# Designs tried in a protein design run: designed miniproteins, single chains, continued (2). Part 51

Each design is a single chain, and the fold is of that chain. pLDDT is the mean over its residues in the fold that is shown.

## One batch from the design tools (miniprotein)

Design m5864
Fold by ESMFold2-Fast:
Order: structure tokens, then C-alpha cells, then sequence
Structure m5864 (fold): chain A 99 residues (1-99)
């Protein structure tokens, strides 16, 4: 198995959410998988998702099942990009996972 159990669960959850929105977001799902696999940087993922019209809230929601490590990567990327809304969303998800 090339993916961890947590990574597979994140991919499944994200796929279900994007199918709920519609096939128009298949590109976002592809980039999200690349990010989870370490083939795409967190900065590239955040920029791509925002350019495709995902709100900060939607990005945070899609990342909810992601590992703490992946969430921290996105948080730092959002801060470097000056996307304070995405950074705050991800920080709240991280705190929720920790309690």
C-alpha cells in the first residue's frame, strides 16, 4: 500500500465532497490528490484552488480529514501567500483535531 490509511480516507472524503458539488471540480480533486501524495506543494494547491473559485471556508472544509502534518503545510503556505482567511480556516481545523 503506497498510501497511509489516513491519506486514503482523506482522498475518499474529498472525492465525495467534490462529487456533491459536481464534475466541474475534478481538476481540484486531481490537484488535491497530488498535494496529499507530495507531488504538489501546499502553496501551489492553495493558489490553484482559489483560482478555481474555492472559498477559504471550502478549502478548510475539504482539508478537515487531512493529517495534522498536511494541515500545517497548508497553514504555512496560506500565510506566505497572505491568504489570512484560508490560514484562519485551517488553524481552526487543526485546533478541532487537537481539541
Amino acid sequence: MEYSEEELEVIRYTAEKLREIGDEFDEILDKYKEFLEGKLSAEEFVEFAREKGLSADMIARLLRPASREKLEEVLEAARRLGDEETARGVERVLEEKER
Scores: mean pLDDT 74

Design m5865
Fold by ESMFold2-Fast:
Structure m5865 (fold): chain A 69 residues (1-69)
Amino acid sequence: SLGEEGGRLARGARAGDEEARRRLEELVEAVRADPERAALSREIGETLRRIGDSFEEGLRTGEVSAAAD
């Protein structure tokens, strides 16, 4: 599912996986750009929004940088 994929990518990005970070960014961007996907799945959309918000906040605060916590 999108939520599982997003979670896996978020964990990889936190561990310093550049490809996972790029794919997570692409996934978040795709969901934000696709209102049909958000409308069809509130739960998945909410999870992806939380992942996106966490990723953006991490970039801003340095939590989602190179190293896992």
Scores: mean pLDDT 62

Design m5866
Fold by ESMFold2-Fast:
Structure m5866 (fold): chain A 64 residues (1-64)
Amino acid sequence: SLEEQEELIRRGDELYEQGLKAYEQGNYEEAARLFREASEHYRQAGALSLARRAEELSRQAEEQ
């Protein structure tokens, strides 16, 4: 449903923001995990552009 999609996006956004904070603090392994979890929530919601961006940030964090 639309409500379920909106909830998944909100959870994805929360995880994404936590990932950005971890990245800024130099906690790259934690950031990579958080971005992957955000991407999965976005993917389940059908928000594919947000999912791809989160995946890209996860890869960047892993390469640090």
Scores: mean pLDDT 89

Design m5867
Fold by ESMFold2-Fast:
Structure m5867 (fold): chain A 91 residues (1-91)
Amino acid sequence: LKEELKRMLESAIELVKKAKEAYENGDEFEADVYRALVLLTLSVGILAAKNAGDEELAKKLQETRDKVLSLMDEKKFDEAIKVLEQAKEEL
């Protein structure tokens, strides 16, 4: 579970980086697609934690997801990446 969640968080970090690049290049639609993929990726991780019976980890991942998406909506992509890096270190 923890190794799978680390890979999931690494994937989410790369998707946020791609959203940032798309936004900076004026590709707002592509940036929105990457935001949707971040939402999906983190939601799958929350479901995996719940299915493993780790309710505390699921809640922590949900708080991480909500904060990351909020930061992305504010175009604070570097801050969103830091939140994901911190979540990965805490696994």
Scores: mean pLDDT 87

Design m5868
Fold by ESMFold2-Fast:
Structure m5868 (fold): chain A 68 residues (1-68)
Amino acid sequence: TEKAQRAADAAEQALLESGVPEDVAHRAGNRAFIAILNGEDILEALLSVPGVDEETAQKAAEAARKAL
């Protein structure tokens, strides 16, 4: 859970650095956290959040994977 939280935080940070609004980035980070806990695809979880584009989601997913 701690490692999953760090990965989700890394994804949220990458989204914020890409100019994603704080509320959207936080929602996407939470979706990534749940995906990691369930063994689901992080990129698909991020893309499921309205306001997150494919390029930004790819960067966030990469940041999350590096934190794992």
Scores: mean pLDDT 85

Design m5869
Fold by ESMFold2-Fast:
Structure m5869 (fold): chain A 78 residues (1-78)
Amino acid sequence: MIVTVEGDDFAEVARRVLEALRQGKRAIGVATAPDGSRAVMVGEIDADGRPVLRVYGSGGDADKFDEALAEARKRAEE
């Protein structure tokens, strides 16, 4: 089951995504900056078994945001 986490604080969204990963859940985070720029992130386990965060930036571009969200979802399913 993939969980979506949204917020306006990058660090808090990242923390929640990594916490879900530590609990054996897959999560996608969306952080929105005050200027409307958005970042999409996904948690994964690296080759050493450590939780890491992949971040996809979109700026204020809606099309780039949709592409970033699709990549994060695909990554979370693997």
Scores: mean pLDDT 75

Design m5870
Fold by ESMFold2-Fast:
Structure m5870 (fold): chain A 101 residues (1-101)
Amino acid sequence: MKLLFVRGSDEGILEAAKEAVERGELLVNVSWRPVSEETRKLILEAAEKAGAPKELRDVILRLMDATSPEERRALLAELQKLAEKYGIEEGEGRNFDPAAL
């Protein structure tokens, strides 16, 4: 099971979430803007299909709802600890284009 970090438009994250469901991978939105309800449901579906434990799914959900940079940093640190605890591999950070803009 791989953990993918994504940034971008909701449309781009939605496409990545659909692929994550097909591949059985975890997806985390690290952009500061909230995702659409459809994208949120697909991110959770991907986590469930990948067999992610409830505490990991709860952190992914809380990250999607986080409104402050401080809360997001705390949740990302918690996510990293849970990924280590469950032996989840971090995917390549090439799924976002850092030069786009």
Scores: mean pLDDT 72

Design m5871
Fold by ESMFold2-Fast:
Structure m5871 (fold): chain A 55 residues (1-55)
Amino acid sequence: MSKILKLPPEKLAIAFIIFANMGDKETARELFEKLVKEGYIPESEVKVWEKLIES
């Protein structure tokens, strides 16, 4: 887990999509929260990305 969270933001976004598609909602949410905290997902898009995890 900690090694994945040290990836650059473009790799974090790819990892998020992979884990979300695998149904690993816990890992996908952790990656999503990291991307939001670091400012790589704009506040206006947070709800759109969150919906991808819950869909």
Scores: mean pLDDT 73

Design m5872
Fold by ESMFold2-Fast:
Structure m5872 (fold): chain A 100 residues (1-100)
Amino acid sequence: PPPLPLEEMRRLGKEHNVPEEILELVRKLQESPVEEQLKLLEEEIERHKDDKEMVAFLLSMKGHIYARLGDEEKALEYAEKIAEILGSEEAREEVEEAKK
């Protein structure tokens, strides 16, 4: 499908509290060849390395790209990392909520 105009993506991001930086990244990914998509995602992961939710989101996009390329091993590796990041955080939150 054609990429969404930046103005439409910005409007959607405002409605869902998505950072404009991420909306710009999605636009660039839609317009870029696969090699550039992987490069952009790697750079964003490095910028957001301390933000587990953001890293999980970026890893999911990278995993989907590898799956489309037929690299099933890499796709599974990223899916496992995402599950570990999100699962550990959910387990911690569930324990803390039970203490309330």
Scores: mean pLDDT 67

Design m5873
Fold by ESMFold2-Fast:
Structure m5873 (fold): chain A 59 residues (1-59)
Amino acid sequence: MELLEEMLKEVEEKAKANDTPNAKKALKILEKIKKGEFTEKEKEALKRLKEAAEKAEKE
């Protein structure tokens, strides 16, 4: 959990450095995750997408 918080912070700072619509949307999602407003179902969906990408690369 500590490491995940560190990673999220670094991603957030990099996104803040970018002034694009996509970066702003990513920041909003990160804020919701940190505030606990992001549902567990949505978190699982993101995790599943990451796992699928890793499986595709391993193949």
Scores: mean pLDDT 61

Design m5874
Fold by ESMFold2-Fast:
Structure m5874 (fold): chain A 62 residues (1-62)
Amino acid sequence: SAERDAAARALTAVTHQALKEDNPELLLKGGQAVADAVSDPELARAIRQAAETLANVLKEEK
């Protein structure tokens, strides 16, 4: 769907920025904003979980 595709692009952009700035908190904050923008509660939950998992991976590399 268009919403899912837009959310995927937004989450990818947030992830790229978090990696560039070496800041996992940007991924948590950005992931929450992307999740809040979607109308599907299952998609919103998946986005939050993905952002949290990626943020934890970034934290463990330090």
Scores: mean pLDDT 81

Design m5875
Fold by ESMFold2-Fast:
Structure m5875 (fold): chain A 55 residues (1-55)
Amino acid sequence: SSLLEQAARELGLPPENRTPDAILAALRAKMEAQGWSPEQIETAERILREVLALG
């Protein structure tokens, strides 16, 4: 719960759009804009999915 709220706030997501899918999409877009490689983005998404699945 707390981790999902923190991730949503860091990514600038509004309260009505704090789903795991929205957080993952925002993370991908931000990492792509910052020039991260596809492999790095995939690794970050995997870690975040695991964290979000734990609550």
Scores: mean pLDDT 75

Design m5876
Fold by ESMFold2-Fast:
Structure m5876 (fold): chain A 71 residues (1-71)
Amino acid sequence: SAIDHLIELLELIAQAFSDTPLGKKYAAFVEELKKLNEEEALEFIREKAEELLKSEDPADRLLGLVLLTFA
């Protein structure tokens, strides 16, 4: 599913940047997604993308753009 591909992508980013705030943030987000069913996850990423794109943190805006490609 699109959510499974998103989780795989975010886990790879978290692993590549594991010792950084960005990697830890992405790992935490993956754990939140894994608690949801596919319908809940799709609604969550749509709402979260809009929120993240308004952030002053470029790491948050990058995550928001990634989420939009799967929404």
Scores: mean pLDDT 84

Design m5877
Fold by ESMFold2-Fast:
Structure m5877 (fold): chain A 59 residues (1-59)
Amino acid sequence: SEAEYEAIRAELAARMEAAGLSEEQQAAAFGALMAAVDAGASPAEIRALAEARLAELLA
C-alpha cells in the first residue's frame, strides 16, 4: 500500500541520514525503491531491497 511504502521510504531516509550517506547515495537507494514500486513489488520486497541497498552503501 502507499502508506506502507511511505513508511519504508521514511525509515530508509532516516537510516541513510544517520549513517552520513551522501545525497547521491541516498538518491541511488531511493531510485531503486521507486523502480521496485513501479514494477509492482510487494511492501515486503521493497523493504528487503531497501535493506540490501543500505547494506551495499555501508560496505
Scores: mean pLDDT 81

Design m5878
Fold by ESMFold2-Fast:
Structure m5878 (fold): chain A 60 residues (1-60)
Amino acid sequence: SHTIRVKAPSKEEAEKAGKKVREAFPEVEVEVEGNEVILRSKGSITRLIGAALLAIGESL
């Protein structure tokens, strides 16, 4: 399994990014903790990297 944490500028931005990742990458497990988006996958690391990049983009 693989885990990536993405830090957003605020809790609101983290929630927005998390929602976007859930929509685009339904296979990735998404948790929001404060201003962090926590992404987990038991399968594809490539898909997980894609999800992390989307979360970062939505946080800018």
Scores: mean pLDDT 81

Design m5879
Fold by ESMFold2-Fast:
Structure m5879 (fold): chain A 82 residues (1-82)
Amino acid sequence: SDEELAERIFENLKKTVEEFAKKYGISEEDKKQLLEDIERGYERVREALKTKSPREAAVELTAQVLDAVGKILELIFKKKKE
């Protein structure tokens, strides 16, 4: 289903955050904030899947995935120290 596809995508994004946090020394605080932002993006996609056309839901999914990826890259580039 479309909901299962969205769940799989966001689950993989969360796994990537955990792996990159461990590998690049991202703080627990920054990791938690990023995971919360990703969860908010997932909720927006779930709402779009229920209320919008398939095309509009696909656009929302794309936008939320790109936002999540951008935030992950920003943290890696800035690399905060604890």
Scores: mean pLDDT 81

Design m5880
Fold by ESMFold2-Fast:
Formats: structure tokens, sequence, C-alpha cells
Structure m5880 (fold): chain A 101 residues (1-101)
């Protein structure tokens, strides 16, 4: 489960999106999706930022609890953020968090 479902924050602030799993997670991927665009991969291997992605984005977590943190929020960060959890039972997609800056 991903929380919160929506979040409104001030420019220059930080936001944290949490994800919990009922089963142990092997890997985590975080995505940004803007209206009319394909999802953009931000974070892989739980905490590894993809090349070209702003250093303001960071991933963390272990076991069943994971987070995406975005610092120094900008208006262009307004998007839906969601994750994919790779488990022994398959891939589970998060419900998404709508972030408004």
Amino acid sequence: TQSPASLTVAEGSSATINSTSSVDVLNVYWFQQKPGEEPKLLIKNISERVEGVSSRFSGSGSGKNFSLTISDLQPEDTATYFNALLTKDGIFWGNGTLLTV
C-alpha cells in the first residue's frame, strides 16, 4: 500500500511518499507520471537514482517499508508518483500518490 493518496506542499519544501508490503520485497522501482506522458523511472534497486534524474529525489527502505523523498520541491514536480515492488510472488504496483506543488 502506498500513502498518502494525495499531497499538497509548498514550493521549496520536502515530501515523503511511503509504501508498505504484506510480503518481503526483493526490489523497488519508483516512477513519476505526468498527464499525457509515459511513466518516467526515477529510482531503481530501492535507493539507486537513475542517470539524469535530479539529486532532489531519493529512495530508501528495507524489508516491507519503503519511501520516496523529494527535496526542494518545484512546480514541475507536480505529478503522480508510484512504485513497483518486485516480490517472490510477482510485481505489485502502487496505487499512486498525486503530488501538487
Scores: mean pLDDT 80

Design m5881
Fold by ESMFold2-Fast:
Structure m5881 (fold): chain A 75 residues (1-75)
Amino acid sequence: DDAALYKEFEEALKNEDTEKALKLLEELLKKMEEKAAKSEIKVEPEAIEQLEKEKKLIEELLKTKGTKAVIEASL
């Protein structure tokens, strides 16, 4: 359940657990990629590239700026 995993991610951010937040983010992105690969819809290569870019940006924000920067960026 993506919603449950996202809730765990938000809770990790709230608790300032950067390591757990990064791990949960990796799992969320893995599930999104898995759904895209198994989906009947056609996914543009640019969309997958954008998801990879977002992952790296969030990882850098978590490591450099902490959880508050990710919350601000997520809106």
Scores: mean pLDDT 64

Design m5882
Fold by ESMFold2-Fast:
Structure m5882 (fold): chain A 55 residues (1-55)
Amino acid sequence: SRAELEARIDELHARLGELQQQLNAETDPARRAALEAEMRRLVEELAGLVAELEA
Protein backbone atom coordinates (compact mmCIF):
# COMPACT_ATOMS: atom_id res chain seq x y z
CA SER A 1 0.00 0.00 0.00
CA ARG A 2 0.99 3.67 -0.30
CA ALA A 3 1.15 3.97 3.51
CA GLU A 4 3.55 0.99 3.68
CA LEU A 5 5.81 2.56 1.01
CA GLU A 6 5.79 5.92 2.84
CA ALA A 7 6.61 4.21 6.17
CA ARG A 8 9.56 2.36 4.58
CA ILE A 9 10.84 5.60 3.00
CA ASP A 10 10.70 7.27 6.46
CA GLU A 11 12.61 4.32 8.00
CA LEU A 12 15.33 4.55 5.32
CA HIS A 13 15.69 8.33 5.88
CA ALA A 14 16.09 7.74 9.65
CA ARG A 15 18.67 4.97 9.05
CA LEU A 16 20.66 7.17 6.62
CA GLY A 17 20.77 9.90 9.30
CA GLU A 18 22.14 7.39 11.84
CA LEU A 19 24.78 6.12 9.38
CA GLN A 20 25.84 9.71 8.55
CA GLN A 21 26.39 10.42 12.28
CA GLN A 22 28.46 7.22 12.56
CA LEU A 23 30.49 8.18 9.47
CA ASN A 24 31.18 11.68 10.89
CA ALA A 25 32.62 10.08 14.09
CA GLU A 26 34.53 7.24 12.35
CA THR A 27 38.28 7.64 11.68
CA ASP A 28 39.14 4.12 10.41
CA PRO A 29 39.17 4.16 6.55
CA ALA A 30 37.93 0.55 6.19
CA ARG A 31 34.96 1.20 8.52
CA ARG A 32 34.25 4.51 6.75
CA ALA A 33 34.20 2.67 3.39
CA ALA A 34 31.78 0.05 4.80
CA LEU A 35 29.45 2.79 6.13
CA GLU A 36 29.53 4.61 2.76
CA ALA A 37 28.75 1.34 0.92
CA GLU A 38 25.75 0.70 3.21
CA MET A 39 24.53 4.30 2.69
CA ARG A 40 24.78 3.89 -1.12
CA ARG A 41 22.74 0.66 -0.89
CA LEU A 42 20.02 2.41 1.15
CA VAL A 43 19.96 5.40 -1.27
CA GLU A 44 19.40 2.96 -4.19
CA GLU A 45 16.56 1.25 -2.25
CA LEU A 46 15.05 4.66 -1.42
CA ALA A 47 15.17 5.73 -5.10
CA GLY A 48 13.33 2.53 -6.10
CA LEU A 49 10.61 3.03 -3.48
CA VAL A 50 10.11 6.70 -4.50
CA ALA A 51 9.81 5.64 -8.17
CA GLU A 52 7.20 3.00 -7.18
CA LEU A 53 5.26 5.57 -5.11
CA GLU A 54 5.25 8.04 -8.08
CA ALA A 55 4.15 5.40 -10.64
Scores: mean pLDDT 87

Design m5884
Fold by ESMFold2-Fast:
Structure m5884 (fold): chain A 95 residues (1-95)
Amino acid sequence: MYTEKGKELFKKGELGEAIEEYRKAIEEDPNNAEAWNNLGKVLFELGNYDAAEEYYKKAIELDPNYKEAWKNLGKVLEKQGKYEEAEEYYKKAEE
C-alpha cells in the first residue's frame, strides 16, 4: 500500500519520497483520511504549517472521529500561536 510505503519513508527521514507515496495513495482514493493526515505530518516536519493544517482538516472532514488528525491539528495551531484553538482540538481528540 502506498500509505505503508510512505510511513516507512517518513520514519527514515525521506520526506520528499514520503510525500510522493502519500500523493499516490490520495490519487487512488481521495477519501483516504489516513493518507491526508500522513501528508500533513510530513509537511509539519518540513515546517509548512499552513499546508499541514489544510491536510489535517481534510482528514477530519473525511473522518471526524480520526483522533490523531485532531491532535495533529492542535499541534499546528500551537506552532501558529493559536493556543486557545489548539486546546479545543486537543479536547476533541480525547472525546
Scores: mean pLDDT 84

Design m5886
Fold by ESMFold2-Fast:
Structure m5886 (fold): chain A 110 residues (1-110)
Amino acid sequence: EKVEKDNKARTLAIEGMKAYEKGDYDKAIKLFEEALKVASEKFKPQIYDNLGRVYYKKGDYEKAIEYYEKAIELDPDNADAWRNLAEVYRKMGDFEKADELEAKARELEA
C-alpha cells in the first residue's frame, strides 16, 4: 500500500521536476500537488522541498518559505531544505536569518 502510493508520488514528482526544468512552473506545481495527495508522510518532505523551489523561481518567496518550512518540519536533517530556505531569506535581504539557516545546513553535513 505505502510502496504503491510512493511509486505514484515519485513518478508525479519526476514529471513535476521535468516541467520545472523546462520553466513550466504552473505545470510543475500541479504535478507536485498531485504527488503530495498520494505521497506517504516519509515522501512528503521531498515534494514540499520541490514546491518551495518552484515558488522561489516564480518569485513567490512567502510560498517558498511555507513549503521549505513544511519540508524541514517533517525532515529536520534535510540539509538541502535548510540551504534552500537560507537562499530565500538572502533574496529577501534578511542576511542574519540566511546565515543562521546556512550554518544549520552545514552542521547537518558535518
Scores: mean pLDDT 86

Design m5887
Fold by ESMFold2-Fast:
Structure m5887 (fold): chain A 66 residues (1-66)
Amino acid sequence: SVVTLPPTSLSLEQQARLSVEVAREYAREHGVEYGPTTLPAPDRPLSADEQAFVERMRRTIDAARA
């Protein structure tokens, strides 16, 4: 079942961290190196709220590219 989540369910710090992670992953997929030395990957799976934010961020980037 899919649960409705608020658009800004995460703190500003969590949003910033996930934005950087999404940007890094996107850069890797496109063959661009994005600052690998300062921001390690998290040691845990993302929560449902974090997954929803990541998906929204990716959609925003894709819309800007189109």
Scores: mean pLDDT 60

Design m5888
Fold by ESMFold2-Fast:
Structure m5888 (fold): chain A 89 residues (1-89)
Amino acid sequence: SRARADELVARAEEAAAAGDYETAARLLAEAAVEYAVAGDMEAAVEAARRAGDVLLAGGAAPGVAAARYAGAALAAIGAAISRELGLPP
Protein backbone atom coordinates (compact mmCIF):
# COMPACT_ATOMS: atom_id res chain seq x y z
CA SER A 1 0.00 0.00 0.00
CA ARG A 2 1.06 3.62 -0.46
CA ALA A 3 0.77 4.26 3.30
CA ARG A 4 3.02 1.24 3.96
CA ALA A 5 5.52 2.54 1.37
CA ASP A 6 5.54 6.00 3.00
CA GLU A 7 6.18 4.37 6.42
CA LEU A 8 9.09 2.37 4.95
CA VAL A 9 10.60 5.56 3.46
CA ALA A 10 10.34 7.32 6.85
CA ARG A 11 12.06 4.37 8.58
CA ALA A 12 14.75 4.35 5.87
CA GLU A 13 15.45 8.05 6.50
CA GLU A 14 15.83 7.32 10.24
CA ALA A 15 18.20 4.39 9.51
CA ALA A 16 20.33 6.53 7.17
CA ALA A 17 20.49 9.33 9.77
CA ALA A 18 21.77 6.73 12.27
CA GLY A 19 24.45 5.59 9.76
CA ASP A 20 22.74 2.24 9.05
CA TYR A 21 22.90 2.50 5.26
CA GLU A 22 22.25 -1.21 4.65
CA THR A 23 18.96 -1.09 6.59
CA ALA A 24 18.04 2.18 4.82
CA ALA A 25 18.69 0.61 1.39
CA ARG A 26 16.65 -2.51 2.24
CA LEU A 27 13.69 -0.43 3.49
CA LEU A 28 13.80 1.76 0.34
CA ALA A 29 13.82 -1.38 -1.85
CA GLU A 30 10.74 -2.65 0.06
CA ALA A 31 9.11 0.78 -0.40
CA ALA A 32 9.71 0.56 -4.17
CA VAL A 33 7.75 -2.72 -4.32
CA GLU A 34 4.92 -1.25 -2.18
CA TYR A 35 4.67 1.87 -4.39
CA ALA A 36 4.54 -0.37 -7.49
CA VAL A 37 1.75 -2.48 -5.92
CA ALA A 38 -0.12 0.80 -5.22
CA GLY A 39 0.28 1.78 -8.91
CA ASP A 40 2.72 4.65 -8.26
CA MET A 41 5.57 3.75 -10.61
CA GLU A 42 7.24 7.18 -10.35
CA ALA A 43 7.54 6.79 -6.57
CA ALA A 44 8.65 3.15 -7.02
CA VAL A 45 11.50 4.14 -9.37
CA GLU A 46 12.54 6.99 -7.05
CA ALA A 47 12.61 4.66 -4.01
CA ALA A 48 14.71 2.10 -5.95
CA ARG A 49 17.14 4.83 -7.04
CA ARG A 50 17.43 6.09 -3.44
CA ALA A 51 18.22 2.54 -2.28
CA GLY A 52 21.34 2.64 -4.46
CA ASP A 53 22.17 6.23 -3.48
CA VAL A 54 22.16 5.53 0.29
CA LEU A 55 24.63 2.67 -0.20
CA LEU A 56 26.94 5.02 -2.10
CA ALA A 57 26.62 7.54 0.75
CA GLY A 58 27.64 4.74 3.14
CA GLY A 59 30.79 3.98 1.11
CA ALA A 60 29.63 0.97 -0.89
CA ALA A 61 31.33 0.25 -4.21
CA PRO A 62 29.39 1.64 -7.23
CA GLY A 63 28.69 -1.89 -8.51
CA VAL A 64 27.08 -2.90 -5.20
CA ALA A 65 24.87 0.22 -5.26
CA ALA A 66 23.92 -0.42 -8.92
CA ALA A 67 23.00 -4.04 -8.11
CA ARG A 68 20.72 -2.91 -5.25
CA TYR A 69 19.00 -0.36 -7.49
CA ALA A 70 18.58 -2.95 -10.28
CA GLY A 71 17.19 -5.53 -7.85
CA ALA A 72 14.70 -3.06 -6.37
CA ALA A 73 13.64 -1.90 -9.85
CA LEU A 74 13.09 -5.50 -11.05
CA ALA A 75 11.02 -6.33 -7.95
CA ALA A 76 8.91 -3.19 -8.53
CA ILE A 77 8.41 -4.10 -12.22
CA GLY A 78 7.28 -7.62 -11.23
CA ALA A 79 4.80 -6.16 -8.73
CA ALA A 80 3.46 -3.71 -11.34
CA ILE A 81 3.00 -6.52 -13.90
CA SER A 82 1.08 -8.61 -11.32
CA ARG A 83 -1.12 -5.58 -10.57
CA GLU A 84 -1.83 -4.92 -14.29
CA LEU A 85 -2.70 -8.60 -14.89
CA GLY A 86 -5.00 -8.65 -11.84
CA LEU A 87 -2.95 -11.40 -10.20
CA PRO A 88 -3.16 -11.83 -6.41
CA PRO A 89 -0.18 -10.48 -4.43
Scores: mean pLDDT 81

Design m5889
Fold by ESMFold2-Fast:
Structure m5889 (fold): chain A 58 residues (1-58)
Amino acid sequence: STEEIARRLSERFGISLEKAKEIVRMTKAGASGDEIAEKTGLSPEQAEKAGVLAVILS
């Protein structure tokens, strides 16, 4: 589920659950790591890793 994926992202990256849910939504919409970084405030490297993890957990 989106909530379970978001929880794991929140724990892994030290971000709020709301930001983690946004990453899951953006990843499902096909957003790039750069777009996720801009929206969430993560570095491009962290955003890329978060997007990949969201896909793996889906």
Scores: mean pLDDT 81

Design m5890
Fold by ESMFold2-Fast:
Structure m5890 (fold): chain A 88 residues (1-88)
Amino acid sequence: KEKEIKNRVNTLNVAADSIKQLSKFSSAKEVAEQAKRIVRGLEEQGVITPAQAERIIAVLDANKDKSAKEVADAFVAALNEVKKEIEA
């Protein structure tokens, strides 16, 4: 139903904004670890699939040695791809 899709998309938007804010005050490692915790929480709540969760975690691991901003930007981009899949 439309309400369920809107709720899932809104939850992903809140997660993206949280990590963007954290990246202003935290190390790349801290941003990546918090983003991974959020991803696992989203998977447990059924907001994203296990396959989507593993894909986002792989993106975070690929960017772990970059800046906090780059980790956050990669996380947001990965969530935007998942949002497109949910809205399809």
Scores: mean pLDDT 85

Design m5891
Fold by ESMFold2-Fast:
Structure m5891 (fold): chain A 56 residues (1-56)
Amino acid sequence: SMGEEAAERAAEAVAAVGGEAAGKVTRDLILQTAKEKGEEAGVEAAERAVRSAEAA
C-alpha cells in the first residue's frame, strides 16, 4: 500500500524529467525492491528516486 503510493509518486517525478518510459521503469524497480527487501526498502528507494529527479 505505502510502497505502491511511493512508487507512483517517484515514477511521476522521474517521468517529469526523463519521460514516461523512465517513470515506468522506476515504478517497476521500486515495486520489485519492496517485494524482495520489504515495504520499507521500497519506500526508501522511492524517496531516493524523487530526490534524484528533483536534483536534475
Scores: mean pLDDT 80

Design m5892
Fold by ESMFold2-Fast:
Structure m5892 (fold): chain A 72 residues (1-72)
Amino acid sequence: VKELIEEARKLLEEGVKAYENGDFDTAKELFDKAMELAVEAMRKSDDFSPENIEAAVLLIAAATLKKAVESK
C-alpha cells in the first residue's frame, strides 16, 4: 500500500509540473494514473488508517486537478 501511495504522490507532482508547463494532455494522463493508484491504495488499506486517509486526499486532489485541466 505504501508503494501505491508513493507512486500516486509522484504522479500527482509530475502532473502539476506538466500542467504548469502547458502540457495539458500529459497532465491529464498523469492525474488519471494517480487517481487509479489512489483508489487501489484505498481498497487495500484499513478504513480510517493513515494510509487510507492519505490515499483519499490524493484521489480528491488528482480528480480536482484533472477537472481543472479538462476546463482548458
Scores: mean pLDDT 78

Design m5893
Fold by ESMFold2-Fast:
Structure m5893 (fold): chain A 85 residues (1-85)
Amino acid sequence: MTNVERARAAFLSRAPTLSEEQLVQAFHELAKVIVSAVANGELSEEEAKALLDELVAHLRPLLSPEAAARVEEIAREAIARIEAL
């Protein structure tokens, strides 16, 4: 299991027990793991973008509009970092 697979599984298993602030913070940490995986050649740019889009789509209906906007901002920043690699 890759670092990304472990981090994603851990995030999804804990997400239902987290407050919105904790969930936004946990997603930010997961996004950093995803960016690092692309930088290290563990994950392709296309796979990373698809994973970030999947996670945002999963979280959006579970969050307030403010928390959803923050998660979307974190995903956009992560994608920009990946594209700059």
Scores: mean pLDDT 84

Design m5894
Fold by ESMFold2-Fast:
Structure m5894 (fold): chain A 68 residues (1-68)
Amino acid sequence: MREKLEEEIEAAMLMMRAAVLLLTAEKKGAPEEVIRLAREAIRAAAEGDTERARELIEEAERLLEEFE
């Protein structure tokens, strides 16, 4: 039970992080690729794929930094 609860908490945190990233990217007028990666990260986190969600978030954050 604890392991599953920890995974659910991590997924929820990653969804929140991806949602904030998506909102920030949209506000800054970031490239559509960054927005797509953020949306994919939200979906991956919602499906419980925390590793995939983290990878997508990191990639989107990298591209967003390069955009500025």
Scores: mean pLDDT 80

Design m5895
Fold by ESMFold2-Fast:
Structure m5895 (fold): chain A 81 residues (1-81)
Amino acid sequence: SLTRAAFAIAAAILESGGRPLPAEEALRRGEERAGVEIPEEEREEVLETGMNLASSIPGVTVTREVDEEGRELLRAEDAAG
């Protein structure tokens, strides 16, 4: 389900340990782990849900940046280690 994809995205963000994770890579990992394809119209909502789930962990902040090539990068700060 898309809920499982969002949890998988949250896990991917946290597993990156403060390193930038491309939004498209986070979405792909979510799809692979959940065993679903995220419809194009729901990609942004599922991505935001995953980011919010990751940032719900005390002390974790998730940032979203755009690189010089226009790619969106996600980063968790204060990884839960």
Scores: mean pLDDT 80

Design m5896
Fold by ESMFold2-Fast:
Structure m5896 (fold): chain A 92 residues (1-92)
Amino acid sequence: MPDAEELERIKEDVRKNWEKVKEAWEKLVQAALQAGGNVVEEPTEEEEISSAVALAINVAEERGEDPRKLDAEKVVERLNEMAERILAAAQK
């Protein structure tokens, strides 16, 4: 588990590169909707950033990777991997 200081660094890097991370996050949301998910409310940008970072940390830990090494590029990679898994699971 990254500590609070490491989590802040990851969030700041994601915030600086949000345009690129947001594209991957939007692809993930679209994949989830295509698989029969729903979105109750439009999240704020800060809520999206927090969700994207939390999900990327979870995916990295599942892969046995050190979540403290996450940067914006790696967050994008983990979000894209999750989107691919969702789409693959939706195939009959």
Scores: mean pLDDT 75

Design m5897
Fold by ESMFold2-Fast:
Structure m5897 (fold): chain A 79 residues (1-79)
Amino acid sequence: SLLEEARRLLEEAERALREGDYERAAQLIHKASVLLEQAAKEATPEQAAEVLELRDRLARLSQELIARDPRARDILREL
């Protein structure tokens, strides 16, 4: 599912952040954001809570990435 794929991408982004691979983290966060946007448009009430959870997680990872590499703000916009 889109939600399962988004969760996997966010888990990979967390790993990339821990490894200092900020470019890969930005790419994974961007891919997850696209999938979550699509999932949010078609979410059932049962899926709505998971969509909100993953969007919150994405926002937190994006802020952590920007804090570690301020240039990532530009990378996230370009992807």
Scores: mean pLDDT 82

Design m5898
Fold by ESMFold2-Fast:
Structure m5898 (fold): chain A 60 residues (1-60)
Amino acid sequence: SPEEELIKRLQETIDRLRKTVAWLEEEAASADPDTRAALQKQIDELRELINKLEEEVKKL
């Protein structure tokens, strides 16, 4: 069904974003304080996006 295809695509997107967050966290761990602060803001924004997408999946 179109809904099942949408759920699959959303889940694949969530999985990719989670991998990106994990990579950014590794980068932040070895970064200087200013770079780490910038990376943390990006991580926080991506986590908010992941939460939003997970909420959309639950509505389907």
Scores: mean pLDDT 88

Design m5899
Fold by ESMFold2-Fast:
Structure m5899 (fold): chain A 102 residues (1-102)
Amino acid sequence: ERLEFVEKAEFVVDFEGVTPASMVGAAEAIRDYLRALIELLEGKITYEEFLKRMEDAVKRGKEIAKEASKLPLDEQEARLAEMGADVERESARYLELIEKKK
């Protein structure tokens, strides 16, 4: 599931190479995936709504990658660092939820 989403998020990556901008888009999609997965596991959204949010996350990630590519490289790297922190935070929240459900 998570691995399949990461593979799908790779379609956001620039085929000519991995740039900080493309990684920002991928990280945004992964963050939104984790948030949607947490809400699904908490019973706050339906599985159908989860699937729609997944499609929206991939689309948004692609648009964010395009917008980030217009920024200077140092700003792209700063945004990637911020997104990395967001992904780490949501990953920790997901792991806590899984432990509580055991």
Scores: mean pLDDT 73

